# Designed miniproteins, single chains, continued (5), part 33

Each design is a single chain, and the fold is of that chain. pLDDT is the mean over its residues in the fold that is shown.

## One batch from the design tools (miniprotein)

Design m17193
Fold by ESMFold2-Fast:
Structure m17193 (fold): chain A 58 residues (1-58)
Amino acid sequence: SMARRQENVERVRAALNELGNGASLRELARAAGVSQGTVRRAIRRIAREQGLSVGQVR
């Protein structure tokens, strides 16, 4: 569902804020409690919403 996808994006944002720049997909997945595939999708969504490339997401 869209709500579940939004919750996953917010969990990944929280993990990015906690672990900082340079955290691996595996570390972000553990902190957010989601799969690495979910982290990749969430980062792409955050990048798109902010008009940034994936590599520029904090």
Scores: mean pLDDT 75

Design m17194
Fold by ESMFold2-Fast:
Structure m17194 (fold): chain A 64 residues (1-64)
Amino acid sequence: SMAELERLRRQLDLLETRIAELQRLKEQAEAAGDEETVALLQEEIDALERRRRELEERIRELEA
């Protein structure tokens, strides 16, 4: 449905914003030499990137 599509698009937008925030924090941690924080942030980014791909695929299916 269009309502489902709009909800998924909103979820995608929020998720992309969160990924960008985490990438900025990771860059800061890298500059500080905080390898443990970099690793933890990368794990969270990877999880959100997987969710982003799932949302993008679902949106594509609904638009087809």
Scores: mean pLDDT 88

Design m17196
Fold by ESMFold2-Fast:
Structure m17196 (fold): chain A 74 residues (1-74)
Amino acid sequence: SAAELALLKAAEAQDTVALRVALKDENKDVRIAAAKALGKIGTEEARTLLEEALAKETDPDVRLAIEEALLEIQ
């Protein structure tokens, strides 16, 4: 989809501002894709964004995606 392609481009650019917005998207699949993208970026900023998102996220599939992304960042 156009949203998934935009998230892939944001990940390649390390556009953490775009990914922060995507983590709050109404669409669960967009939030999952944003979490995965941040896990691949793997910076301290990406970790902070994932931890903040996990504290606010109530959907179990999105929470799992964030937890898996955090495990990629050591």
Scores: mean pLDDT 82

Design m17197
Fold by ESMFold2-Fast:
Structure m17197 (fold): chain A 68 residues (1-68)
Amino acid sequence: MIDEEEVKEGLFLIARSVMLLAGLSEEEAEIVARGIVEKVPGVTDIGDQLLEGRLTPEQARRLIEERL
């Protein structure tokens, strides 16, 4: 049985790396990666809005926290 914590950590690192490659900052990539790991609805839209400069990192974090 694989530890759920280890799976979440691995997914976070992969998602963060993908978001950095997509052009997000380190802070933005961590916010979006967390949303992906926690299966937050609309996280892809939040990521797109961050890339377009339509959301601040603080606004994106709040949206993800509200949907947890």
Scores: mean pLDDT 79

Design m17198
Fold by ESMFold2-Fast:
Structure m17198 (fold): chain A 90 residues (1-90)
Amino acid sequence: LSEAFKALKEGKYDEAIKILEKEDPSNPLAHLYLGIAYLKKGDYEKAIESFKKAIELDPNNKLAWDILSKAYEKMGNKEEAEKYRKLAEK
Protein backbone atom coordinates (compact mmCIF):
# COMPACT_ATOMS: atom_id res chain seq x y z
CA LEU A 1 0.00 0.00 0.00
CA SER A 2 2.73 2.57 0.89
CA GLU A 3 4.40 1.99 -2.53
CA ALA A 4 1.03 2.48 -4.29
CA PHE A 5 0.37 5.63 -2.22
CA LYS A 6 3.81 6.99 -3.21
CA ALA A 7 3.02 6.37 -6.90
CA LEU A 8 -0.33 8.19 -6.47
CA LYS A 9 1.41 11.19 -4.83
CA GLU A 10 3.89 11.32 -7.74
CA GLY A 11 1.09 11.26 -10.37
CA LYS A 12 2.13 7.76 -11.55
CA TYR A 13 -1.44 6.48 -11.76
CA ASP A 14 -0.78 3.50 -14.07
CA GLU A 15 2.02 2.32 -11.75
CA ALA A 16 -0.26 2.73 -8.71
CA ILE A 17 -2.96 0.62 -10.43
CA LYS A 18 -0.43 -2.18 -11.20
CA ILE A 19 0.70 -2.26 -7.55
CA LEU A 20 -2.89 -2.16 -6.21
CA GLU A 21 -4.03 -5.02 -8.50
CA LYS A 22 -1.56 -7.26 -6.60
CA GLU A 23 -3.09 -6.32 -3.21
CA ASP A 24 -5.60 -8.46 -1.29
CA PRO A 25 -9.02 -7.96 -3.01
CA SER A 26 -10.68 -7.92 0.46
CA ASN A 27 -8.65 -4.85 1.55
CA PRO A 28 -10.95 -1.76 1.41
CA LEU A 29 -7.95 0.63 1.25
CA ALA A 30 -6.71 -1.04 -1.96
CA HIS A 31 -10.10 -0.37 -3.61
CA LEU A 32 -10.15 3.23 -2.28
CA TYR A 33 -6.70 3.92 -3.79
CA LEU A 34 -7.69 2.20 -7.08
CA GLY A 35 -10.71 4.52 -7.26
CA ILE A 36 -8.50 7.57 -6.64
CA ALA A 37 -6.07 6.46 -9.40
CA TYR A 38 -8.92 5.95 -11.90
CA LEU A 39 -10.53 9.28 -10.89
CA LYS A 40 -7.21 11.12 -11.52
CA LYS A 41 -6.94 9.42 -14.96
CA GLY A 42 -10.52 10.51 -15.82
CA ASP A 43 -11.83 6.91 -15.80
CA TYR A 44 -14.90 7.92 -13.75
CA GLU A 45 -16.84 4.69 -14.35
CA LYS A 46 -13.97 2.52 -13.02
CA ALA A 47 -13.43 4.99 -10.17
CA ILE A 48 -17.11 4.67 -9.11
CA GLU A 49 -16.91 0.85 -9.26
CA SER A 50 -13.76 0.85 -7.07
CA PHE A 51 -15.25 3.29 -4.52
CA LYS A 52 -18.46 1.22 -4.31
CA LYS A 53 -16.33 -1.86 -3.56
CA ALA A 54 -14.41 0.07 -0.86
CA ILE A 55 -17.74 1.10 0.76
CA GLU A 56 -19.07 -2.49 0.53
CA LEU A 57 -16.01 -3.70 2.47
CA ASP A 58 -15.95 -0.72 4.91
CA PRO A 59 -19.28 1.20 5.00
CA ASN A 60 -18.01 3.40 7.89
CA ASN A 61 -15.39 5.05 5.65
CA LYS A 62 -16.93 8.52 5.20
CA LEU A 63 -14.08 9.56 2.87
CA ALA A 64 -15.08 6.83 0.38
CA TRP A 65 -18.72 8.07 0.42
CA ASP A 66 -17.59 11.69 -0.14
CA ILE A 67 -15.24 10.77 -3.01
CA LEU A 68 -17.94 8.58 -4.63
CA SER A 69 -20.27 11.62 -4.59
CA LYS A 70 -17.57 13.73 -6.28
CA ALA A 71 -16.94 11.05 -8.94
CA TYR A 72 -20.64 11.06 -9.88
CA GLU A 73 -20.53 14.87 -10.06
CA LYS A 74 -17.57 14.64 -12.49
CA MET A 75 -19.69 12.34 -14.69
CA GLY A 76 -22.53 14.90 -14.66
CA ASN A 77 -24.83 12.63 -12.62
CA LYS A 78 -26.07 15.24 -10.12
CA GLU A 79 -28.84 13.02 -8.69
CA GLU A 80 -26.46 10.21 -7.63
CA ALA A 81 -23.85 12.77 -6.46
CA GLU A 82 -26.43 14.37 -4.11
CA LYS A 83 -27.56 10.95 -2.82
CA TYR A 84 -24.02 9.88 -1.84
CA ARG A 85 -23.16 13.35 -0.46
CA LYS A 86 -26.06 13.00 2.01
CA LEU A 87 -24.91 9.48 2.96
CA ALA A 88 -21.37 10.80 3.62
CA GLU A 89 -22.82 13.31 6.16
CA LYS A 90 -24.38 10.54 8.30
Scores: mean pLDDT 78

Design m17199
Fold by ESMFold2-Fast:
Structure m17199 (fold): chain A 80 residues (1-80)
Amino acid sequence: MTPEQRRVLLEIEALAALYRILSFSARKAGDVETAELYEKYADKLEELARKIRSGEITNVEQAKAEIDKIKKELEEALKK
């Protein structure tokens, strides 16, 4: 794993952790739908991290594009 790949991996793991915290906060507020959305997208980020660790994704630009896609999908899902 290159230093650049490791940096992107840490970014993905930090974002997944943030989504888990936001999911927990939403669930405590009684917003189950929002909690489930954050959990779903945290799972997608963890799967992206797995693909980078396994070598399925080696291109840093591809990994960044997948992060941006996940962020946009979550933003769209939250616009209810």
Scores: mean pLDDT 86

Design m17200
Fold by ESMFold2-Fast:
Structure m17200 (fold): chain A 61 residues (1-61)
Amino acid sequence: MEEGKKILEKMASTLSKDELEQALEFYRKTLEKARENGLPDEQIEALETAISILEKKLKEQ
């Protein structure tokens, strides 16, 4: 989790606003699908964390 979080933050820092918006849309759709399929709370939380990181980076732009 910690390592993946750092990698995602680094990646997000190199993305354009349009790329961040696309990534955010993708993760939001994935989260909806995960909830529909009854994925474990740990997986849902990981997706929510990814969305939060992307939202933060988008606001910084």
Scores: mean pLDDT 77

Design m17201
Fold by ESMFold2-Fast:
Structure m17201 (fold): chain A 67 residues (1-67)
Amino acid sequence: SLREELLKLIGEILRLIGDIEELEKKLEEAKKAGDEELVEKLEKEIKELEKKLKELLEKLKELDKEI
């Protein structure tokens, strides 16, 4: 059902937001430590997760239109 798909999608979005927040904390620590290589790696990982989050939010909007 649309409701079950919506709840599952919301759960995936919330988990992904949590993962991004954890990486952002690590990025702040890496910047304070002057670890330029780790900063670049974490920024790339955050961008990939933000891209995935955008895709999930687009799916959420499509489900909302069907309700």
Scores: mean pLDDT 84

Design m17202
Fold by ESMFold2-Fast:
Structure m17202 (fold): chain A 113 residues (1-113)
Amino acid sequence: SEGRKGARYARLAGERALAGDVEGAARYARKAAEYARKAGDKGGDGIGSAAASIGGSGAEAAAMLGLGPKDAASGAAGAAGGAASAAKGAGDEEGAKEAEEAAEYAARAAREA
């Protein structure tokens, strides 16, 4: 499902942020936002897709501005949260759960960085 792919990329973004790879975190957060939009297109919540895109853009901005892993992880958490909302709206309960777990992981990464 698109929600599950969004969750997968958001988790990878969190892992890259914990490793200090701000560019990798931004890349995966952007992919999470892309799959959240695709989940939204299946009758999901457009606000969830927008939230994921904002989170993805935040992670990208962190990479472009030379900000630290904490900011990248925060962006990744936002992308994951948006993906969860989009998946839930689309009726993808498993994708929503995986995205919620990814958001918690990225939020913990932001606290540790």
Scores: mean pLDDT 74

Design m17203
Fold by ESMFold2-Fast:
Structure m17203 (fold): chain A 61 residues (1-61)
Amino acid sequence: MKEEIARLKALSAAVEAYNAGLSDEEVFKRSYQAALDAGADEETARKIAEEAVKILKENRS
């Protein structure tokens, strides 16, 4: 489904930004844009980006 592809692309973008040492805000922005580029609407993309940031934050001390 389109939402699943958007989630995978958003997580990939979030991981890339996080590994580059970028802020949570920048990780969110990149994840959000990747979800939009994958065909998600604004509301779905925002939720996906929030989820990606949460996952990455919970792997930090």
Scores: mean pLDDT 79

Design m17204
Fold by ESMFold2-Fast:
Structure m17204 (fold): chain A 73 residues (1-73)
Amino acid sequence: SAAERQEILEEVERLIEEIERLREEGVIPEDVADRLIGMAEQLRASIDDMSLEQQRLGLESLRAMLEHAKKTS
């Protein structure tokens, strides 16, 4: 639904904000942050071409990648 899509978009925006903060704080390297932001922007750009389940999977994958980056930096 439109409401569920909007919730996903808002969560993607929050993730971008967290990634930018972590880059500024030096928690993750700049190149890793840029890569993750690029993935988040691609998800937003493609969201209307995705099923709701694909949108959720994309968001979960982005979250998992961010958590991995935080542990390996």
Scores: mean pLDDT 84

Design m17205
Fold by ESMFold2-Fast:
Structure m17205 (fold): chain A 111 residues (1-111)
Amino acid sequence: MKPAKVKGNPAVRVEVRPGETARASAEFTVLEDAKALQITVRALSPEEGEVEVKVYVNGKLVAEARIRSGETRTFTVDLELKKGEKVTVEVEARNLSDAPLRVAVGVTPLK
C-alpha cells in the first residue's frame, strides 16, 4: 500500500513517569482517500523499561501492545477514510518500569 497525504500531525509523543499512566493526542486531516492505517509504536529510553500502550483512533481502540525499551511494533488496521476527513489519535501509555520512558506513535494512512 502507498502512503496517503495528510495535513497536521500524525504522530504522538508521550513521556511517562515510573509506574504512572500518561495520555497524549494529535490530530490530522487526510488529503486523499485511504483504506487502512499503519500504526507504529516505539518505546524510547536509555534505561531498560517496559510500557503498555493503547492507541485510539477517533475514540476506538485500534492497537494495544506491551513493548520494551528500544522495541518497535507495527499494526495495520483496516479503516476507510475519505479525503477531507479529520482523524484524532489518542495514546495511553503505562510505564511498568522504575525509570522514565518515552513513547512515540506514528500513524500513516494507506491508499
Scores: mean pLDDT 85

Design m17206
Fold by ESMFold2-Fast:
Structure m17206 (fold): chain A 60 residues (1-60)
Amino acid sequence: SMEEKRKKIIEKAKEILDKLTEAVRRYGSKPVVTPEEREELRKLQDEARKEAIKIYNELK
């Protein structure tokens, strides 16, 4: 059961990580000052943090 939960969290984390990496690359060429860019990056970062918290909660 823990392994099944862990696999789901890891798979989601990888998917979000790929999206976050792409967004950082795109916005890295330009300062994250535009409200729309800031919101998109913020959402992706927040999702990545949520996945990390889930891993902590499941594995602590």
Scores: mean pLDDT 71

Design m17207
Fold by ESMFold2-Fast:
Structure m17207 (fold): chain A 77 residues (1-77)
Amino acid sequence: SLLDKVESLSDAQLQRLLDYVKAHPDLAPEDFGVLLAARFGINVDLDLARALLAAAKAAQDVAELRERLLGVISSFE
């Protein structure tokens, strides 16, 4: 499942994702979706990509990022 896939991401992978999102405040949901597919093998529609991007932008550390991403996915499933 998508939930299992996100749960399997290492702290190092989540840190790279967090760093990228914080470095690119103008990142569009469409581009974020492409990034998730290309680098993490996570395929999501635009609505879910938008929600996941908002969650990643709000997160302050890896633990919070993990919790927020899982919360978003659970709300869509």
Scores: mean pLDDT 85

Design m17208
Fold by ESMFold2-Fast:
Structure m17208 (fold): chain A 77 residues (1-77)
Amino acid sequence: SPEEINKASEEAKKLVDEAVRYAARTRSPEAVELMQEALDYASKALSYVANPSQREKGKEYLEKAKELVERIRELAA
């Protein structure tokens, strides 16, 4: 549904924002690499969620983006 797609888009934007902020705070090469991976997974998640037949893959990719953001957060702590 459009609402489900909008919620996934909002979550992806939050994950992108967090990845960028934590990586910028840390400024380590490792954090930058994880940030780039998180942005890639978030982008792919939105593409898959928009397709009803691939929605579960989209959700899986969104969870992978969340895991990467958490790793960046740990490096920033």
Scores: mean pLDDT 83

Design m17209
Fold by ESMFold2-Fast:
Structure m17209 (fold): chain A 61 residues (1-61)
Amino acid sequence: MEERNRRVLEEAKRFAEEAVEKGYPVDEIAQRASRLAREAPEVAQEIANLATKAIGKVLKK
């Protein structure tokens, strides 16, 4: 995997965890995920999956 894709994916994972822990608005989670997916299209699907899981957890709280 390219360094950029790995970096962006790790950033997405950290952000998803923080979003669930701090209860970020779902709109902000979606917007951040969209930006990261645009930055690393090769891993966009994995980023989308992480965002979907995070939003699901936030909505359950």
Scores: mean pLDDT 80

Design m17210
Fold by ESMFold2-Fast:
Structure m17210 (fold): chain A 54 residues (1-54)
Amino acid sequence: MEKKKEEITKIAREIGKQLGLSDEDINEVIDEAIKKNITDPLEIQELALKRKER
């Protein structure tokens, strides 16, 4: 299952960087995606956008 966590981390970092999120916000997106077992890039993007709105 480590492969899934690494994939989520990579996707969340790429999306977060493109959206201009801080490293802290990116880490929160990664944690949330891993907790909820979200691997879809579109769903990860929605999590990132939710963090950006705060």
Scores: mean pLDDT 78

Design m17211
Fold by ESMFold2-Fast:
Structure m17211 (fold): chain A 64 residues (1-64)
Amino acid sequence: AEERLRELFVPDPANVATQLEMLDLVERDVPHLAPLLAYARELIEKEGVVLTDEGVRFLEEQAR
């Protein structure tokens, strides 16, 4: 899951804060994704990247 998710980011440092807020809401609703969301959060903060639409779809699939 982490390897696939890594490919689904694009550089967008202006939207990092908004993306992190979105991940916090997802973790509240889907706590079993916490390890995958922790990985995503670290990449977003470290590399200034955000999830693509395909990346958001991938998280929705993992939430099943």
Scores: mean pLDDT 79

Design m17212
Fold by ESMFold2-Fast:
Structure m17212 (fold): chain A 78 residues (1-78)
Amino acid sequence: LQKKAVEYAAQAALEALKEKGSQETIEAAAQAIQYASAGDLEKAYEYAKKAAELAEKEGLKKTAEYAKKAAEYAKKAL
């Protein structure tokens, strides 16, 4: 579960770069990767959820999809 949270957060960050997301969205996804990798699943969930919300606001469909999956797996790992 933690490994999948890291993998989906990394995909969200990559898609944010491809879809030209804001620096705030990219940073939120990067924070989700860092916290998930460190085992801080509560913070990983918070930042993945933030990345998803920012991506939805910006219309970044793939970024939002992967960020939502990262949040889901971080929450399941809690």
Scores: mean pLDDT 84

Design m17213
Fold by ESMFold2-Fast:
Structure m17213 (fold): chain A 85 residues (1-85)
Amino acid sequence: SLNPEEDEEKIKEVEKLLEEARRVWEEFEKGKMSPEEALRELERIGEKLQEIIDSHGNKVTKASLHASMALIYVAVEISYVRKQL
């Protein structure tokens, strides 16, 4: 199990990945990023979030919960971008 400091570090990693996903979405919405580029970036971010979840195994931590919620958010954005391909 992660100690509280390690859990906080992983939460910050999730927050950074969400910020990246938000930037990708905003650039896509502004027409500054192609659907293909947005999909690739969002899939990469989703993979990183899944890695965080998987690294926790069967343990539910604040970091794993935050990563799971973030992954749902990214999956919704991926679904929307895919409709534009």
Scores: mean pLDDT 84

Design m17214
Fold by ESMFold2-Fast:
Formats: C-alpha cells, structure tokens, sequence
Structure m17214 (fold): chain A 60 residues (1-60)
C-alpha cells in the first residue's frame, strides 16, 4: 500500500521515464512519432490512475 508521498514520487518518476524514452526516440534516425504519442498516452493513463488513488486516500 502506497503513501500519498509515494504516489506523488511515482507520478514524477513516470514523467521522467517517459521524457527519457521520448528523447531516446528523437535521437534516432527517423524517430517514430507514433511511438512517442503512445508513450504520452500511457503516461496520462498511469497518472490518472495515481490521481484517483490519491483522491480516495484524501477523501475523509
């Protein structure tokens, strides 16, 4: 079970990891823009799940 602080840290790590992956793709010849969009959408989905978990923990 994750604390609220752990949830925030996980969200930040997801952003950093996604950014690094996008930078790696952009550094390649003929970067796959569809893969970049997929990474961004996956990040958004994961962040929404973490936000919902955080809301459930703060709703007293």
Amino acid sequence: MKSLEEIKEEAEKLIIEAQKKIEEILSQPNPDMEEIEKIRKELEEKQKKLLEEAKKRQES
Scores: mean pLDDT 77

Design m17215
Fold by ESMFold2-Fast:
Structure m17215 (fold): chain A 78 residues (1-78)
Amino acid sequence: KELEEFLEELRKLEEELLKKYEEAKEKAGNDPEKTKKLLEEYYGIPVEELMRKLLTEIAEKMKELGFELGAATEARLA
């Protein structure tokens, strides 16, 4: 059940990121630039780099699931 595990992992990552974003936003008084700086302090890397890493990992998993999903779709149509 790789798809189920992947979706659960994504949900947990989304929840963690949203929670950190809301915490940073609250501390920054809804200032986007200060929010970004607080997030960078929490993760120890620039937000752009964090986003790039996350998108790369998601894209790699999506390609694997997309290939498997494609095969499953073909089986469903048979």
Scores: mean pLDDT 67

Design m17216
Fold by ESMFold2-Fast:
Structure m17216 (fold): chain A 70 residues (1-70)
Amino acid sequence: MEELAEEAIKNAEKLPPETSEIVRYAVQLALEAGDEEALEIISRLVKEATPENAEIYATLAVMVAEAARL
């Protein structure tokens, strides 16, 4: 769980700063929910993200994290 969070944050460093902050927020929400599956999905989304599609992928990451809290 913690390793997935660290990997997602590290991969987010390659994205625009604003998008990277959104990803960190999504990771924090998933960690607070204790949902390892959500962190796995977020990590995968961030790894596949490019600067061009980063906003869409960050939005999906937040949606996954918020769903984990329900």
Scores: mean pLDDT 79

Design m17217
Fold by ESMFold2-Fast:
Structure m17217 (fold): chain A 82 residues (1-82)
Amino acid sequence: LSEEELKELSERFAKRLEELLRDVPGFAGVESAEVRVIDGVAVVTSLRLRWTVPEPSEEARAAVSVAVNRAHNEVQEELAKR
């Protein structure tokens, strides 16, 4: 994959996380996200989220974990469609 394709995947991952987390209390957006591809496997190498609260709730943290897994699976499926 080219540098531009990796940037596009990272941007798609970030946008999908924002969609999945928009209704989570205290979530303010994705500050940055980076996805790399290693041996055909998508790997989230960095992720920074913005919060309106100093500490997200346990429910918010659980929602982040579920959303990250879902967005990651969707990126992996897009790679498989090549």
Scores: mean pLDDT 82

Design m17218
Fold by ESMFold2-Fast:
Structure m17218 (fold): chain A 66 residues (1-66)
Amino acid sequence: MTIHKMSKDNLEFIARSLKERAKRNKYSKEIEDLVEKMLEAVKEGNEEEAYKYLLKVGELLKKEEE
């Protein structure tokens, strides 16, 4: 898996958008925790780890919404 499509700014924007969506739709604590970990990874400059958490959030959102 590659991370060359996303810059730190893009990952941070996506993480913030996911955090807002989780609050608005009252998603599970698990999703909120993963979004927080994604934000931490972005802050640390670990784009690979941030992208990994992004994919996990996407899978959980899919399961929550079917």
Scores: mean pLDDT 71

Design m17219
Fold by ESMFold2-Fast:
Structure m17219 (fold): chain A 86 residues (1-86)
Amino acid sequence: ELEEKLKRLEERLERVRELLREAEEAARAGDVETAERLYTEAARLLEEVKEEAKKDKELYERLEEKIREAEELLREVSELIRRARR
């Protein structure tokens, strides 16, 4: 069912956001190792969501904005980690 697939992918996108928020907090606290680990997990999960969503054009269209939001946050956290490494 389309709605079941949508719910599963939305839950995974919410997990991506949670991991990225934890990575942001770790990076701001100077815990670069934890931030990198959480970022890597979030990036992997987001890529899996994008691959699954692309298999169904209607599903992808409905998730496109949420995927873009997650990609934006991923970019912001990556920059924070880069600056924290110094």
Scores: mean pLDDT 85

Design m17220
Fold by ESMFold2-Fast:
Structure m17220 (fold): chain A 89 residues (1-89)
Amino acid sequence: SSLELAKEAVEAARRALEAARAGDVPGAVGALLRAIGSLLDLEADPNAPEKALEAARLAVEAARLALQGRLEEAEELLKRAEELVREAE
């Protein structure tokens, strides 16, 4: 479902943040690519709920910020994405 894709994007972004905190750049890149894949699948669905799309977009942005070393900003966006997924359930 669209909500499951949004949840996958958020989970991937969380892994990207954890990998970035550990200094695992290849792991963080892999996790970012997974988050992007879930977002692209979700954006291809014309019936995707707005909250699911917003959560997936915030998750991808959080993963990008984590790769840039902007860990506090990434954490804040990831928390917002997680709340949107809970609200969409």
Scores: mean pLDDT 88

Design m17221
Fold by ESMFold2-Fast:
Structure m17221 (fold): chain A 68 residues (1-68)
Amino acid sequence: DYEKRIAADPNDAEAWFNLGLELAKQGKYEEALEYFDKAAELYLAQGDIEGEIEVGVKVLELAVERVT
């Protein structure tokens, strides 16, 4: 599970991103955004442009949902 991946490696950007997605599915948008911020920070530090874009798209989708 992603929580166990983070416990083993707190720099696992994919695990942070996927936990954020799970929280968003539960309607926990504030917590999801915290996890997305962490994932984006880690992807940026690792030079993973594709991961950064993927997180950015999800953050934008949640922002639109909150104002609509």
Scores: mean pLDDT 79

Design m17222
Fold by ESMFold2-Fast:
Structure m17222 (fold): chain A 60 residues (1-60)
Amino acid sequence: SLRERAKELIERLERATDPKELGEIISEGVKLLMEAIQAGDYDLAKEIQEAIGEAMKRFS
């Protein structure tokens, strides 16, 4: 399901330490964010967006 895919992606974002790997996971996260918006699951979209934002802060 979309929620299971999002959960796995968020866990991968939290564990990523390599900048290249982080960038690849963020790209996948943006795709899932768009899928969540198209499915009308705005709560899930917000969770994905916040997880990406936190990962980007950690990147710096």
Scores: mean pLDDT 82

Design m17223
Fold by ESMFold2-Fast:
Structure m17223 (fold): chain A 62 residues (1-62)
Amino acid sequence: MEASEEAARKVAEAAGVSLEAGRGGVQLGMGGSPTLSSEEVAEKLAADPEAARAVAEAGRGL
């Protein structure tokens, strides 16, 4: 998780930025955007399954 932690952090930050945009007036913040459905994020992090897991864990905490 050390190397994946950095990837997870970057993804969490990216998700945070998307969430901020959703806060403007759309409930997109609930998932950042419809594309933030763990599936798309996991696909992007397919190279780092540990990062994908960290993102899923963070998403659950959301």
Scores: mean pLDDT 46

Design m17224
Fold by ESMFold2-Fast:
Structure m17224 (fold): chain A 65 residues (1-65)
Amino acid sequence: SKELIEKLKELVSKANEAFYNGDLEEALKLLEEAKELLKKLPKDEQEYYLPLIEKAIEEVKKKLE
């Protein structure tokens, strides 16, 4: 559980770096990996992180159009 949360934070951090560098496709890929990882976490962690990750995915997709 703790290792999964650390991995989730790492993926989000890397996605943010990719987004700031204009690597939108890489940012989207990393955020989608983070969303898949969330499925393995407890319900309360999922409820907290899922809206944040989905919002980030939506922002990246807006910039790809």
Scores: mean pLDDT 84

Design m17225
Fold by ESMFold2-Fast:
Structure m17225 (fold): chain A 65 residues (1-65)
Amino acid sequence: MIDGEAAGAMILMAASVLGVKAEVRLEGKKIIVRIEAETKEKEEELKRMARKVAENAGFELEIEE
């Protein structure tokens, strides 16, 4: 129900709040997130948030290092 663009924006905002560098792109019905985090804990937190956002938007999630 949420558009993929809105979902991507939410993920980028989450990354900004966590101080994590991230890139988001859309491929059909898939959201692809590239994460560069200083710690594994920040990376995992962003992954959890991204997963929740993608599920709510009805998109598949793919995460890159």
Scores: mean pLDDT 79

Design m17226
Fold by ESMFold2-Fast:
Structure m17226 (fold): chain A 83 residues (1-83)
Amino acid sequence: MEKEAEEKYKQGLEYRDAGDYEKAGDYFEQAGELYYKAGNYDEAAESYALAAESYARAGDRERADQAIRNMQKAMEESNKKRK
């Protein structure tokens, strides 16, 4: 699971660097979901933040807003573990 999340994160970076922000957002969102399921909430929040930025750059405001909500959920879980 974590290795799959890392591979999706790397694919997101590659598409971002290529200027394909919609695909970058899709891969970062997939990475965030996989990290979240693994309990890696810090990495999930970071991945969702990059998905939100990528979707916003692609002009997809609805997916960007959804990624922000998913980022906030991951941050809340991370904060609970750090207490």
Scores: mean pLDDT 85

Design m17227
Fold by ESMFold2-Fast:
Structure m17227 (fold): chain A 64 residues (1-64)
Amino acid sequence: TAEGIGRVLGRYAAKHSKNREEAEKRLDELIDLVAQNLGLTPEEVETLRKAAREALDEEIEKQK
């Protein structure tokens, strides 16, 4: 699902970035790549982005 993919991308970006700013930039790049390659609709991209941001925030909080 778009939500499931988003959560995986969010966690990946957080784990492979030194700080929040880098993680958010990496996440945006990954979302654009996935949306283009899977032919996602704007609504699916919004769902994926929301889930990804939530997962990224959760992962960063756990790293503190």
Scores: mean pLDDT 80

Design m17228
Fold by ESMFold2-Fast:
Structure m17228 (fold): chain A 85 residues (1-85)
Amino acid sequence: DLRKRILELIEELIEKIKNNEFGGKTITPDELREATKGLSPLEAIYKALELALESNYSKGEKKALATYVLLKLGYSPEEIQKLLK
């Protein structure tokens, strides 16, 4: 179940945000494009989340990605605010 795995990665990303864990490797735009090339929208989201968890993305970048993915999965802004507490 790809949706379930995406939610598991979102939960890990939220935990890193809460714990102020932002160390990791630099992910370039070219690396992200190549890693997601030819994937369906949900598969691309899953791959982007895997890369974000390993990345040195800022707190704002991690929050923006989590919000974007949750909106794409059909969560309301109010539900997202509760999840990102």
Scores: mean pLDDT 81

Design m17229
Fold by ESMFold2-Fast:
Structure m17229 (fold): chain A 62 residues (1-62)
Amino acid sequence: MTAEELVDKMAERLGKDVFTRAEAVLVLAELGVPLEVIDKLLREAPAELTKEELIELLKKAM
């Protein structure tokens, strides 16, 4: 699954296109993203992320 596919599934599950860090962690973990990848992403993540920002951070963390 690509970063784009993961973020699209997250937007579908949450019904929105701007996410908090807590929402990103919860849904990425539910989608099977490794905790090591999530931890790396969180080190660079702002308090709220757009779809585009989250895709770029996921690409860097994966």
Scores: mean pLDDT 81

Design m17230
Fold by ESMFold2-Fast:
Structure m17230 (fold): chain A 62 residues (1-62)
Amino acid sequence: SLEELIEEARRRGRPLFLEGLEALRRGDFDTAQRHLVQAVLRGEVTAEEAERAGALMRELGA
C-alpha cells in the first residue's frame, strides 16, 4: 500500500522517494512523478520500486 511504501522510505532514509510518495498522498501527481523520477536517477530506489509507486499513482487516478 502507499502507506507501507511511505513508512519504508522514511525508515530507510530515502528523501526524494519519500517526497514523491507524500506528494502522491496529497494528490499532487505532477510533483509526485518528478520526485519519483529523480529518486530513480539518483539511485535512491530501483526501477522496480518506482514502478510500484507508478502503479499506485495510476490506481489513484493520475
Scores: mean pLDDT 78

